# Ledger of designs, part 82: designed miniproteins, single chains, continued (2)

Each design is a single chain, and the fold is of that chain. pLDDT is the mean over its residues in the fold that is shown.

## One batch from the design tools (miniprotein)

Design m7016
Fold by ESMFold2-Fast:
Structure m7016 (fold): chain A 61 residues (1-61)
Amino acid sequence: LEEEARKLAEFLKSIGLRVEQVSDADLLSFVSPELLEKIPPEELARRLRELIERHLKEMGV
């Protein structure tokens, strides 16, 4: 999850999108099926959004 969030943050930074512009469904489409099996989609999207926000702030975005 942490690694997936970091990769997504780097991708969003590269294309100039804010995490707020990405829907929960779109965020989940970038996550491995294994995580979707273990964590409810709503909780997974929330955790991903929080982690992506943290990584973006650390990168000065």
Scores: mean pLDDT 74

Design m7017
Fold by ESMFold2-Fast:
Structure m7017 (fold): chain A 61 residues (1-61)
Amino acid sequence: HTERGRELYKQGRYGEAAAAYLQAIAADPNNAEAWRNLGELLRDAGATELAERYFARAEEL
């Protein structure tokens, strides 16, 4: 669930947060919130181009 990933992200547990978001996407590839949350995490990690792609994916859904 995206809720768990967001809680982990707020705790600074970025690897576990990323894993939770990826699990949410694997279970439901149309989960726009999971794509958006993963994009936010990637942006904060400095992967700006990849983050933009994930945000665009969320907007398609």
Scores: mean pLDDT 78

Design m7018
Fold by ESMFold2-Fast:
Structure m7018 (fold): chain A 92 residues (1-92)
Amino acid sequence: MSPLERALQLLVEGGLARNAGDYETAVALYEEAIRLAPELAPYALYGLGQALADLGRNEEAIRAYEESARLAREQGNEELAAASEKNIAKLR
């Protein structure tokens, strides 16, 4: 399995963990996805921000969303950048 394929699996697993209320597991899975495939970092950072916010770790969530928005814009993904900025506004 390629690092990219594994990172894509980790993004799916992270989303499932978050939906199950296992926020700490979701954080770990998203952090591993970023390590394996930096090109997926905007998506993984967005999920990380959501899981951190669910844990009440709002300042860390804001930092994850800010980095997600920055990298998403660099990749031409304005929709993901806007979604991240909307979530930052909800935490302030």
Scores: mean pLDDT 89

Design m7019
Fold by ESMFold2-Fast:
Structure m7019 (fold): chain A 55 residues (1-55)
Amino acid sequence: SMMEEAREKIRAALDAHAAGKYTEALKLFNEAKEENNLSDEELSLLVAEVVAERA
């Protein structure tokens, strides 16, 4: 599904951020947003959901 594709990009972005690869993390977040037609609000909510699922 489109949401699962967005989630995979968000997981990759969070992993890149944890590794100190901030530019890569930003690119992956932007790709998740643009490729899946998410608003900034929808991206933020999905990021929060993915973070909660990993905790």
Scores: mean pLDDT 82

Design m7020
Fold by ESMFold2-Fast:
Structure m7020 (fold): chain A 113 residues (1-113)
Amino acid sequence: MKLSEEELEEIKKNFEKRKKDLKSLLESLLNKKSLTKDEILELAYLINSEEAGFKQMAKLFGKVTPEEKKELELLSEAADLSLRALMYLSQGNYDKALELLRQAIELALKALS
């Protein structure tokens, strides 16, 4: 399916808004001393969803700038750390899960900046 220029611009605009909203959420949560198990699960899901969205956008537009490539690399690393955080959380190791998720948030924030 070939999208119109107007549809492509709307998709880009919505993607940039989602990035900005996610950045604000991650910044607010990074300043919290502790995160609940539910917050860890939700944040890991959001980081992985953003990586998936970026990959879909790259396929849709067919070109990635060096800056966008660095963003994707940081998001992919953040996604991997968030999945590891979920693994430790499932094993009852909350402290290690929280440590890995904080690293994932910091990398995601660098990608979204």
Scores: mean pLDDT 78

Design m7021
Fold by ESMFold2-Fast:
Structure m7021 (fold): chain A 60 residues (1-60)
Amino acid sequence: RKEEIKKKAEELEKMVNEDIEVLRKNYEELIKKEKLSEEEKKKLEENLEKIIKELEEKKK
């Protein structure tokens, strides 16, 4: 249902910085849903990779 999906998406957004898998999925969904330009997609991809690296290193 839309309401359930909305709540799930909101929870995923809150966990973006705390969970690398959630962060990655959120970026993938944003890219697909928003149909961002190539420039915006590149920025999101670069930001995602940087954040994932930072989070992985800090967790370890």
Scores: mean pLDDT 64

Design m7022
Fold by ESMFold2-Fast:
Structure m7022 (fold): chain A 61 residues (1-61)
Amino acid sequence: SHYEEGLEYAKQKKYEEAIEHFKKALEEDPKNQEARVHLAVLLDELGKREEALEVLEKYRP
């Protein structure tokens, strides 16, 4: 799944690829809270804090 691929890229510190796959996971399942949190954390770590907050708000349960 895109979520599992995102986790694999994150473990390899390939953060741009991880972000892309977490975004795809949320496109397929907007209720995937694990993908939502992982995407927001990675965006914040890359200095994209506003985008991280938008993700948390958009995919709020």
Scores: mean pLDDT 87

Design m7023
Fold by ESMFold2-Fast:
Structure m7023 (fold): chain A 93 residues (1-93)
Amino acid sequence: MKKILTPEEAERYVKFLETVLKKMEELNAPQEAIDKLKEAIESAKNGDFDKFREKFLEAVRIALADPNITAQDVAKILGEAEEEAGIPRVKYE
C-alpha cells in the first residue's frame, strides 16, 4: 500500500525532467511552463513524487495551450526524455 521510490528511480525522474526542460526551452515554451518544470525537478530531487507529478502535468498543460507547440511536439519530447532517462514502460496505478 505505501509507495516507495528508490533513490535510483528519483535520479531517473530528475534526468527525465531535465531533458524535457531543455527540449521545451528549444521550442521557446512559455516561461510559466519552464518555471513549473523547474519546480518539478526540485520536487523530484527531494523525493516528493506527488508534487513532481503535479508540477510536471501543469507544465505540460501550459505548453499544450501554446499555439506554437503541438501535441506531436510534446509527445516527441516525452518519448526522447523517457529513452534518455532509461524509464521503463510501466503502468502507473
Scores: mean pLDDT 77

Design m7024
Fold by ESMFold2-Fast:
Structure m7024 (fold): chain A 67 residues (1-67)
Amino acid sequence: KESIEVVAKKLYIAQKEKDEKLFEEIMNYIAEKLKSKEEREKLEKEYEKILNSKKSLEEIKEEIKKE
């Protein structure tokens, strides 16, 4: 039961580091747990926010550790 913000950050990390196992786990979590339109729209918005912020990968990893 992760926050959508954390899920978006984990997805970004998996894609940037090409971590296929983490990517599969996150994609499965999204498919199984985030089924509502509202949750998917929030996930998309949070992911776009990460892309637009130009935050370093290290900064994003540090943010996840605080959750």
Scores: mean pLDDT 78

Design m7025
Fold by ESMFold2-Fast:
Structure m7025 (fold): chain A 78 residues (1-78)
Amino acid sequence: EAEEYYYKGVELLHKEKYEEAIEYFDKAIKIKESALAYHNKGLAYAKLGKIEEAKKLLEKALELQPNYKGAKEELEKL
């Protein structure tokens, strides 16, 4: 269930449907919080130009998984 919403979010992110991607990442997070879901939700916000929201979401990913390289790298690029 959480994984299904997460992968739908990733598909929408690839299609540049950022607002819809965020909706599906939110559904995944409500079922089970994960560093991956927060990371990709942060990427979607960054693509929408919402940089401060993106930073907070990437920081949440690092709270859940402190050694998560993807979130660290994205946060450094913002």
Scores: mean pLDDT 85

Design m7026
Fold by ESMFold2-Fast:
Structure m7026 (fold): chain A 60 residues (1-60)
Amino acid sequence: MGEKLKEAAKFTIELGEKLGIPVEKIVGIILRLMGEALDNPELSLEELKELAKELAEEVA
């Protein structure tokens, strides 16, 4: 579980840096991903990455 969240967070940071998203918004996305993974532990890494992309597009 923790490794999946770590990979999703790393992906979110790299995507946010590429899109020029402020650090505070990147942190917000990671917190949302953590909440979603806690509510639904069955979510795959790929599903968490897709959610990260959607959230990044909202704030970019």
Scores: mean pLDDT 80

Design m7027
Fold by ESMFold2-Fast:
Structure m7027 (fold): chain A 63 residues (1-63)
Amino acid sequence: RFSKETLEKARELLFKELLSTKEIAEKLGISERTAREIRKIVLEEEIEEGIKLLEEGVKKVTK
């Protein structure tokens, strides 16, 4: 339901800039409630991708 660009911007603000949900809402021009929902989606996606990348990276780089 959220645009890919909005999720990517939120991901950058959350992980690169280390901004809070409130700051992300202000930067994206959305409500805090919407930003909180987006943050949950972004965090869940990053955790899942991070685990996959760590597992794959260790196997490919070290072994």
Scores: mean pLDDT 70

Design m7028
Fold by ESMFold2-Fast:
Structure m7028 (fold): chain A 66 residues (1-66)
Amino acid sequence: MLSPEEARAVEEAMREAAEKVKIGDKEGFEEAVREELRKRGLPEEIVEMPLEELSAQVAAVVREEL
């Protein structure tokens, strides 16, 4: 499970990717997210995680935050 710090970085990366890629371009969005995760210095295990799994883990961490 992602730490709160890692989840925040993933959420920001997904937001940046969404601004760069047109809606519906799933492959372009996944690549943009991975690029943003690498720029933020996240471990390769997180960068290589499927987008669906990343989203689920971020949602789980956000649910545990105050």
Scores: mean pLDDT 75

Design m7029
Fold by ESMFold2-Fast:
Structure m7029 (fold): chain A 66 residues (1-66)
Amino acid sequence: MEEERREREEEREKRREAVIYEASGGVYELAAVVAELVGDGEELAKEYREKGEEYRKKGEEIRKEI
């Protein structure tokens, strides 16, 4: 029964991808907060927030497939 093994491996790969994207999004959100606190510029903080949202959205999309 190879179907169960393939499903498990595919789900694990997708879950791993989702976690990576979600973690990356969280890192960018933290970087945005740090940029704001340090006064590094609103533009840089905005860019990090946009990237964080994009990565989180990708992670959510993958999680919906699981």
Scores: mean pLDDT 77

Design m7030
Fold by ESMFold2-Fast:
Structure m7030 (fold): chain A 85 residues (1-85)
Amino acid sequence: SWMDEAEAVFLTLLGKMLLEEGKYEEAVEKYKEALALDPENVGALTNLGLALAKLGKLEEAKEYLEKALSLDPNNEEAKEALEKL
């Protein structure tokens, strides 16, 4: 629904703020909430992968980043993140 998609965007932006503050575990929680509302949100998938990589959860990070690239093959953020794993 449009309300779930709007909430997913808000949660993704909140997660990004937490990620930029180094609050990786809190960022992961917000991105997972966003994906519960919009499972194919490329921004949430990409940033969840980045946050998981910062936590050392490299296999989980790879899974989410590869899913982001399957949905958007030209996503430069997801490509760069996979190269840094």
Scores: mean pLDDT 88

Design m7031
Fold by ESMFold2-Fast:
Structure m7031 (fold): chain A 64 residues (1-64)
Amino acid sequence: MEEKKKKHQKILRLIALKLRKIGLEFDLELKEKQGTLSEEEREKLEREIREIEEEIEKLEKELE
């Protein structure tokens, strides 16, 4: 029973992380198109996206 609950929690977290990544990628693209993206802001957004991608990969490996 606990295994099923943990799996559901991981799936919900995975969905939340994927949605957050989409939002950050949208912000990056929007700022790039507007020409308002500084190098510092680009590096910050790219780092945050990378961290989320690493967490997604770890969760996917745990979920089959």
Scores: mean pLDDT 80

Design m7032
Fold by ESMFold2-Fast:
Structure m7032 (fold): chain A 85 residues (1-85)
Amino acid sequence: SAAARKAELQAFLIEIAKEAQAYMERLNEQDKNEIAAKMSQIALLGQEGLTALAAGDLDAFAAHEARVREQAKEMKEYINELLAK
């Protein structure tokens, strides 16, 4: 259902934000700012997806959901690179 999809995307966004925050204390200020910027972009895409879902545009919602997951993966890979220093 649309309500279930909304809840799943919202839960995913919260989870990704918590994961990013958990690693922030181990990063310098520049790297923290970069992660914050990536999180802001993910949050914006998530909000655009939820707006599309509310408007009944399931194709746009699916596209934004996919982009959120793609950018979350990119952010996790970036964090792993920073922590490997």
Scores: mean pLDDT 83

Design m7033
Fold by ESMFold2-Fast:
Structure m7033 (fold): chain A 55 residues (1-55)
Amino acid sequence: SLEEKIEKLREELDKKYLKEVEEAKKKGASTDEIQELTVKKIQEGDKKIEELRKE
């Protein structure tokens, strides 16, 4: 069930992203900084999903 593994991975990545955004906001991060963090996390997620598809 590759689809189930991908869903699980997406949920874990979303949870980690939310935590990182909260930490960044507590440190006074700007909207631009949070946007950069979002882009980076999307790219990392896509890469991990691609790795799962190759396995």
Scores: mean pLDDT 80

Design m7034
Fold by ESMFold2-Fast:
Structure m7034 (fold): chain A 73 residues (1-73)
Amino acid sequence: GGSAEKALEIGKEYFAQGRYAEAAYYYDQAIKVDPNYYEAWLNKGKALEKLGRTEEAKKYFEKAKELNPEYKE
């Protein structure tokens, strides 16, 4: 709990506002606190796709699937 989850929630708030660069920053902070937090990797990928950084996004989606193989999208 705590720091990683807070960073993820702040990132989601920026994403909801269409502020994808700020969202990506906070998702990155969540990953730095907890590198096994698959939802942070997943949401970072989504933010990168919105920014047109499609090749980078693929790497983050791949890492999210490695951390949680049950996630299919």
Scores: mean pLDDT 86

Design m7035
Fold by ESMFold2-Fast:
Structure m7035 (fold): chain A 100 residues (1-100)
Amino acid sequence: MEEAIKKLKEAIELFEKARDYATQGKVDEALKYLEEALDKVMEASRLAKPEARDFVNAAAIEVATLLEIAKRNKTPDVLKEQAERGAEIAKRALEEVEKL
């Protein structure tokens, strides 16, 4: 579980960076960090024990959907909103994994 927890924490930090870049109007950098955050959530899903895998996989699917919205609507406000939602999803997955 520690490896999956580490990847979820890394994803949260990347979502926070994406939010900060979006707040600055740096759309391309915000998108890059959103994509890196999704990669970390996907890595966490692969590293998660079977008992946690469904929670982390659900989080990865939700984050992938947020990234598609961000890619279709490349505005700072949308990128900020999707980054904040991604961080919340990753934090919820982290809380569920830590209970196991």
Scores: mean pLDDT 86

Design m7036
Fold by ESMFold2-Fast:
Structure m7036 (fold): chain A 58 residues (1-58)
Amino acid sequence: MKEELFEEGKRKALEAKTEQEGIDAVSRTAAEAYPVLSADEVTKLANEILKLLGEKLA
């Protein structure tokens, strides 16, 4: 469940063609995970996705 949401978020971030699309993907994934995860887990998920986004857009 948590792992599945994280993998989906990573996939969306890596598919981003532009910086704007990547940021949008991260925001959506974090928001979607919020209802089922604690605040700490949501923050961790967003941070990991942002890391992938940074590598993608570098």
Scores: mean pLDDT 64

Design m7037
Fold by ESMFold2-Fast:
Structure m7037 (fold): chain A 60 residues (1-60)
Amino acid sequence: MARASADEVAAALLDYMRTQTPAALAALRAAARAYTGREFTSEEEVLDLVSELMREQYLS
């Protein structure tokens, strides 16, 4: 999805970077799953996805 779901992933990432709590990481995984339809089991998988999303949304 190329609308609100990408913004939700970005917002969840910012919250996780600020708080670094298990709850914030769980929320980030849930947002990433809602955006892609795929489960993420590690922080590295979620951060890799968010890096790609930020590149596509904000690089120009």
Scores: mean pLDDT 70

Design m7038
Fold by ESMFold2-Fast:
Structure m7038 (fold): chain A 55 residues (1-55)
Amino acid sequence: MEEILKEAEEYLKTLSEEELQEALKIAEEVSKLPGKGGEIGKQVVELAKKILEEK
């Protein structure tokens, strides 16, 4: 999971603010899924929000 989150963070940093907002909405939908997929989605939501605040 650590490696996946690191790669996701680097990818999200390459996106425009608009693209990042869309990715955040998708990640929020994934975060509602049960099990490991939902957990990964929640982590991506936190990363996307952090990166968006820095833009």
Scores: mean pLDDT 77

Design m7039
Fold by ESMFold2-Fast:
Structure m7039 (fold): chain A 61 residues (1-61)
Amino acid sequence: MSPAEKAAVRAAVLLGQGREEEALAVLQTVASPEAAREALRHLREGRGKEATEILRRDMGE
């Protein structure tokens, strides 16, 4: 599993538990604050693939 995919999955689990601040913190370990916020927005709306693509792009893929 790619680092971006792993981060997105972990953040999605945390969001499902109502732990939004912790989900954002996980995303910020692999992406800029701007990309992490954008990815979090997509995860909140059930768009995990789009969130992962944002993270991969920010990571230089």
Scores: mean pLDDT 83

Design m7040
Fold by ESMFold2-Fast:
Structure m7040 (fold): chain A 86 residues (1-86)
Amino acid sequence: GAEEAARLALEAAWRAEKAAEENGGDLETLATAGVAAVAAGVAISLGGKAAEVALKAAELAKEAAEKAGDEEAKKLGEEGIELAKE
């Protein structure tokens, strides 16, 4: 559900941020990953009523992962999107 989606989004955001830092710290990618992590944290704190916030967090985490070139983080974001829609 929404909490699981939010946790996947948070992990995807952390991986994307790390990949971006290792590749020279692209500010836009780091900012996108940061916003995704904050949104995921909010969704986790709100529990099962945060499906829309969890979905947005997963979408932003996927975008950051694509920009960072981390395929594993992108996959986690995609799984988070699917779970948030349940």
Scores: mean pLDDT 81

Design m7041
Fold by ESMFold2-Fast:
Structure m7041 (fold): chain A 74 residues (1-74)
Amino acid sequence: SMKEKYRELAEKYREEAEKSTDPDVAARNYLGAAVAYYKAGKPEEAVRIFREAHEKYPDSPLAPAAKAAADLVS
């Protein structure tokens, strides 16, 4: 199913984020995971990961977008 494919995609993004030593690459992959979880029908998981990305990588250009997405979805 499409939800199952998005869940698998989210897990791959999470793994890449956890392996990344570059904070911008890590932040991008965490945001990818969050969007994929949202599309998989898991908005609570998506919000948690958006907030986690903002907290861990506040200096990333993506951090403000992550915070805005978390605030919008929750």
Scores: mean pLDDT 76

Design m7042
Fold by ESMFold2-Fast:
Structure m7042 (fold): chain A 57 residues (1-57)
Amino acid sequence: GPLFSSPEALKLVEEAVEALSNGDYDKAIEAMERALKVDPDNPLARGLLETARAKKA
């Protein structure tokens, strides 16, 4: 089943995963912050955001 209640949140998570794969942590952080505004309780989006922030620090 879908891990997202919104197609917009899914698209933003997909963009963030691609950015992380390319080493573009700033783009990944931006996309995940936008995903969390659409779906604030999404644990995958939150986990990916924390990962991107850790990689940038």
Scores: mean pLDDT 77

Design m7043
Fold by ESMFold2-Fast:
Structure m7043 (fold): chain A 83 residues (1-83)
Amino acid sequence: SKAIKYLEQAIEAAKAGDEEKAIQYLSEAAQAVRDSKELTEEEKKEINKLIQEAIDAIKAGDLEKAIELAEKALELLKEALEK
């Protein structure tokens, strides 16, 4: 899944302190979630809410919270795809 790869890359970038790359990969992950044919509209809303909250946390300078939110989004995405 493109969304899984982008979330993994976003988490890696955030852990490295690369805020610009982390936001870029989170935005790409959110788009990949929207474009997914395997996710329900409810799953897309829930996952993208966590991705947006992670972006907001990076912009606020809270990288620790951003990583936690992105990891939670990744878990929900993996669970939703494991049908």
Scores: mean pLDDT 88

Design m7044
Fold by ESMFold2-Fast:
Structure m7044 (fold): chain A 90 residues (1-90)
Amino acid sequence: SEEEKKKELEEEIKETEKLVEETLERLRRVGKEVDEEVAERLIRELEEARERYEKTVKESEEKAPLAITQLRLNIMAIEVELEVALRLAS
């Protein structure tokens, strides 16, 4: 049903928002161990990805699943870059 799909979407939005907050906290915490310019860039990239996601979700419920997927892919890329930066700093 449409009502059931809306509930699933609302739950995915909540989980995605939690993932963003957890990723930001990790970047702020472990970012102290990497180059300051790299840490600032990764935080900025995540904030810009979050802004695009929030705008898309507000403008179109139909585009929300794609916006969630794009944000999750951006978070994955940021996490990989952070791990690479941590390895290079070691």
Scores: mean pLDDT 84

Design m7045
Fold by ESMFold2-Fast:
Structure m7045 (fold): chain A 80 residues (1-80)
Amino acid sequence: MQIVLPRDMTPDQLQTMIDVGYDNAIDMKNRYPQYSNQFDNVINTINQARTYLSQGNISQALNQLQNARNGIFDITNSMQ
């Protein structure tokens, strides 16, 4: 099932979720080095979300954060 982010998320909430997502992706990459390439793709996507947020492009930042969260979910599902 696809995880969907709230449409009414504030920039501060989005920044917090980007930071949490980044820390989680780094931690998971360190714990599961066999999936490091997949987590590198997630980390790159989160960094793109940060770039869009810094430009004030909230819609693109949300889209990239959603893509990163879906990527983490797909990787973790493949581990089970």
Scores: mean pLDDT 80

Design m7046
Fold by ESMFold2-Fast:
Structure m7046 (fold): chain A 67 residues (1-67)
Amino acid sequence: MTEKIEEAVRKVVDLVPDTARPVAAQAARDYLEGKITLEQARERMRAAGLSDETVEAVVKVIEEAKK
């Protein structure tokens, strides 16, 4: 599981601008660790200034990685 989480976080970081990477990486980790919901992850990324298109691309990566 841990390896899969790190792989997903790496993919998420590659999808987002440098300024949003810490927020997107943390939201992805928190979601994959079961600490937040998918909706909460979307809200955090939108609050960080990410476009809806980028948020949905990140969501697809972390959903794939959850199992």
Scores: mean pLDDT 80

Design m7047
Fold by ESMFold2-Fast:
Structure m7047 (fold): chain A 60 residues (1-60)
Amino acid sequence: SALELTARHELERGLREGLAVSPEEALAILERALQNARKNGDEVTAALAEELLARLRATL
């Protein structure tokens, strides 16, 4: 869906910008995005943030 694509694009952009600084910054960005999504009841963004966070953790 357009909503899912927009959320994925925003999260992946944040991940790329974070990784340009450090792995720790990338983790912080994704964890913050996950917390914000959960607080807002945004299940789509929360699921995508969890997916990206799991992939990032697998590379550390």
Scores: mean pLDDT 85

Design m7048
Fold by ESMFold2-Fast:
Structure m7048 (fold): chain A 110 residues (1-110)
Amino acid sequence: SFLERRAEAIVNQAKRDIAAQPRRTLSLEEFKSRLELLTDELIASKDEFEKLMKIRGIVATVMSFLQEHPEHKEEVKELMKEIIERIKKVDPEWAELLEKAMEIVFEELS
């Protein structure tokens, strides 16, 4: 579907972001704080490009964290469900795009 292709594009963009700038490993607390900040910024944004960049940032943050900490996969899945529900209350279309991107990420890390 169009939505699935768009989600795949976001995941691929996030992979490029991770490759371009190797990051220090985040603690679980730092990871949760970063996701909360990106989610708040996404919800507060009125610009579609800014929202897309925040979605891309969320995806890259999750992928990078789970590559270093695969043991936290189930906890991160639950956290992402909560984040998606928060976004869905404000913008269901962006929530659905993030949900599809996260499905791809979790499937690849299986």
Scores: mean pLDDT 87

Design m7049
Fold by ESMFold2-Fast:
Structure m7049 (fold): chain A 59 residues (1-59)
Amino acid sequence: GKEELEKLAEKYGVSVKEVEGAKTLLDSGFSEEVVIQYLVKNGGLSEEQARELVEELKK
């Protein structure tokens, strides 16, 4: 839900919009690697942080 995405945004230091964008890409069937690159380029995350956020979104 929205509260879950807000908590992830705070944990990883990104905006809620970046987390929502990542979730939308995953829900649309994009590969994890595409979503990781989205978070790295738009959210300013390291590749490791982006991988962790993607795993949290898949729970």
Scores: mean pLDDT 82

Design m7050
Fold by ESMFold2-Fast:
Structure m7050 (fold): chain A 70 residues (1-70)
Amino acid sequence: MSVEEAKANLLAAARRILEHEAPTVSPDELREIGDRLAGVAENYLREQGASDEDVAATRAEIRAIADEVL
């Protein structure tokens, strides 16, 4: 799997999880879920050889999804 494929798959999975959780949790809890998902994504991307820039961008995108679905 390429870094681009890994990033796309992680973002799609994060969106599904955050959209599912959004109506059932508080905004603070949703942000905590987003932060946990960003941490999982970082670990996986680093194992795939992703740059610090790709990791930071993916983390920021996951957090933006959490804010979008609030």
Scores: mean pLDDT 83

Design m7051
Fold by ESMFold2-Fast:
Structure m7051 (fold): chain A 63 residues (1-63)
Amino acid sequence: SLSDKLLADPKNLSEEEKEEIREALKKEIEELEEELSKATTVHKEIGLKLRIIGLELDLELLD
């Protein structure tokens, strides 16, 4: 996947590949934020917040 490619070698990605990964990461963050708004347990809330932070850090690596 493009996310796996980012983790393996983010510095060698083309601008087109970076844009595709950026769009995919933003979509995943939006989906997780929606799930977080519906979270009913502390365990699920923490897990979702950590996943969102991880994806936001991956997004910063593309800059």
Scores: mean pLDDT 76

Design m7052
Fold by ESMFold2-Fast:
Structure m7052 (fold): chain A 75 residues (1-75)
Amino acid sequence: GEEAAEEAEEAGAAARAGDAALGKRQSLRMYEASKEGPEAAKEAKKAADAAANGDTVRAMQYASRASLLAKEGKG
């Protein structure tokens, strides 16, 4: 839902700032929020992994995808 989408955006912002730990934490929160949306959860997990590795661009890409899927599941 909306909370999962917000967490994904925060994960992307944290990754851009170089805070991989914060990005991973936000992505994991999104995963929890989207448990009933398996596609959103999968992309949130990829975002967390990318953020943990300091791959800012990839983390933002996956976080955006997860955010979109979470919003679609609510609409």
Scores: mean pLDDT 64

Design m7053
Fold by ESMFold2-Fast:
Structure m7053 (fold): chain A 85 residues (1-85)
Amino acid sequence: SAKEDTDRLGEILHRLVRGELTPEQAAEELGIPLDKVREIQEAIDRVRAAPTLEEKERHGREVAKIVSDILKEKGYKLLKASDLG
């Protein structure tokens, strides 16, 4: 289901961010290209590096768009930002 895919995506992304998964492992578990996982990781790194709250929110919207595009490619729709947490 869309919720199960969103929950799984969020869990895998959290594990990637914590260094518990390599980008290659995250790509395999999500069933997406490695380049897409690296794009997400780079976008998350931009959020972390951003010096202001406004810039963090701007880069956070980029992460949300990448995640939404992945879910759409799998035939699902992102319903809530909270579904990623």
Scores: mean pLDDT 72

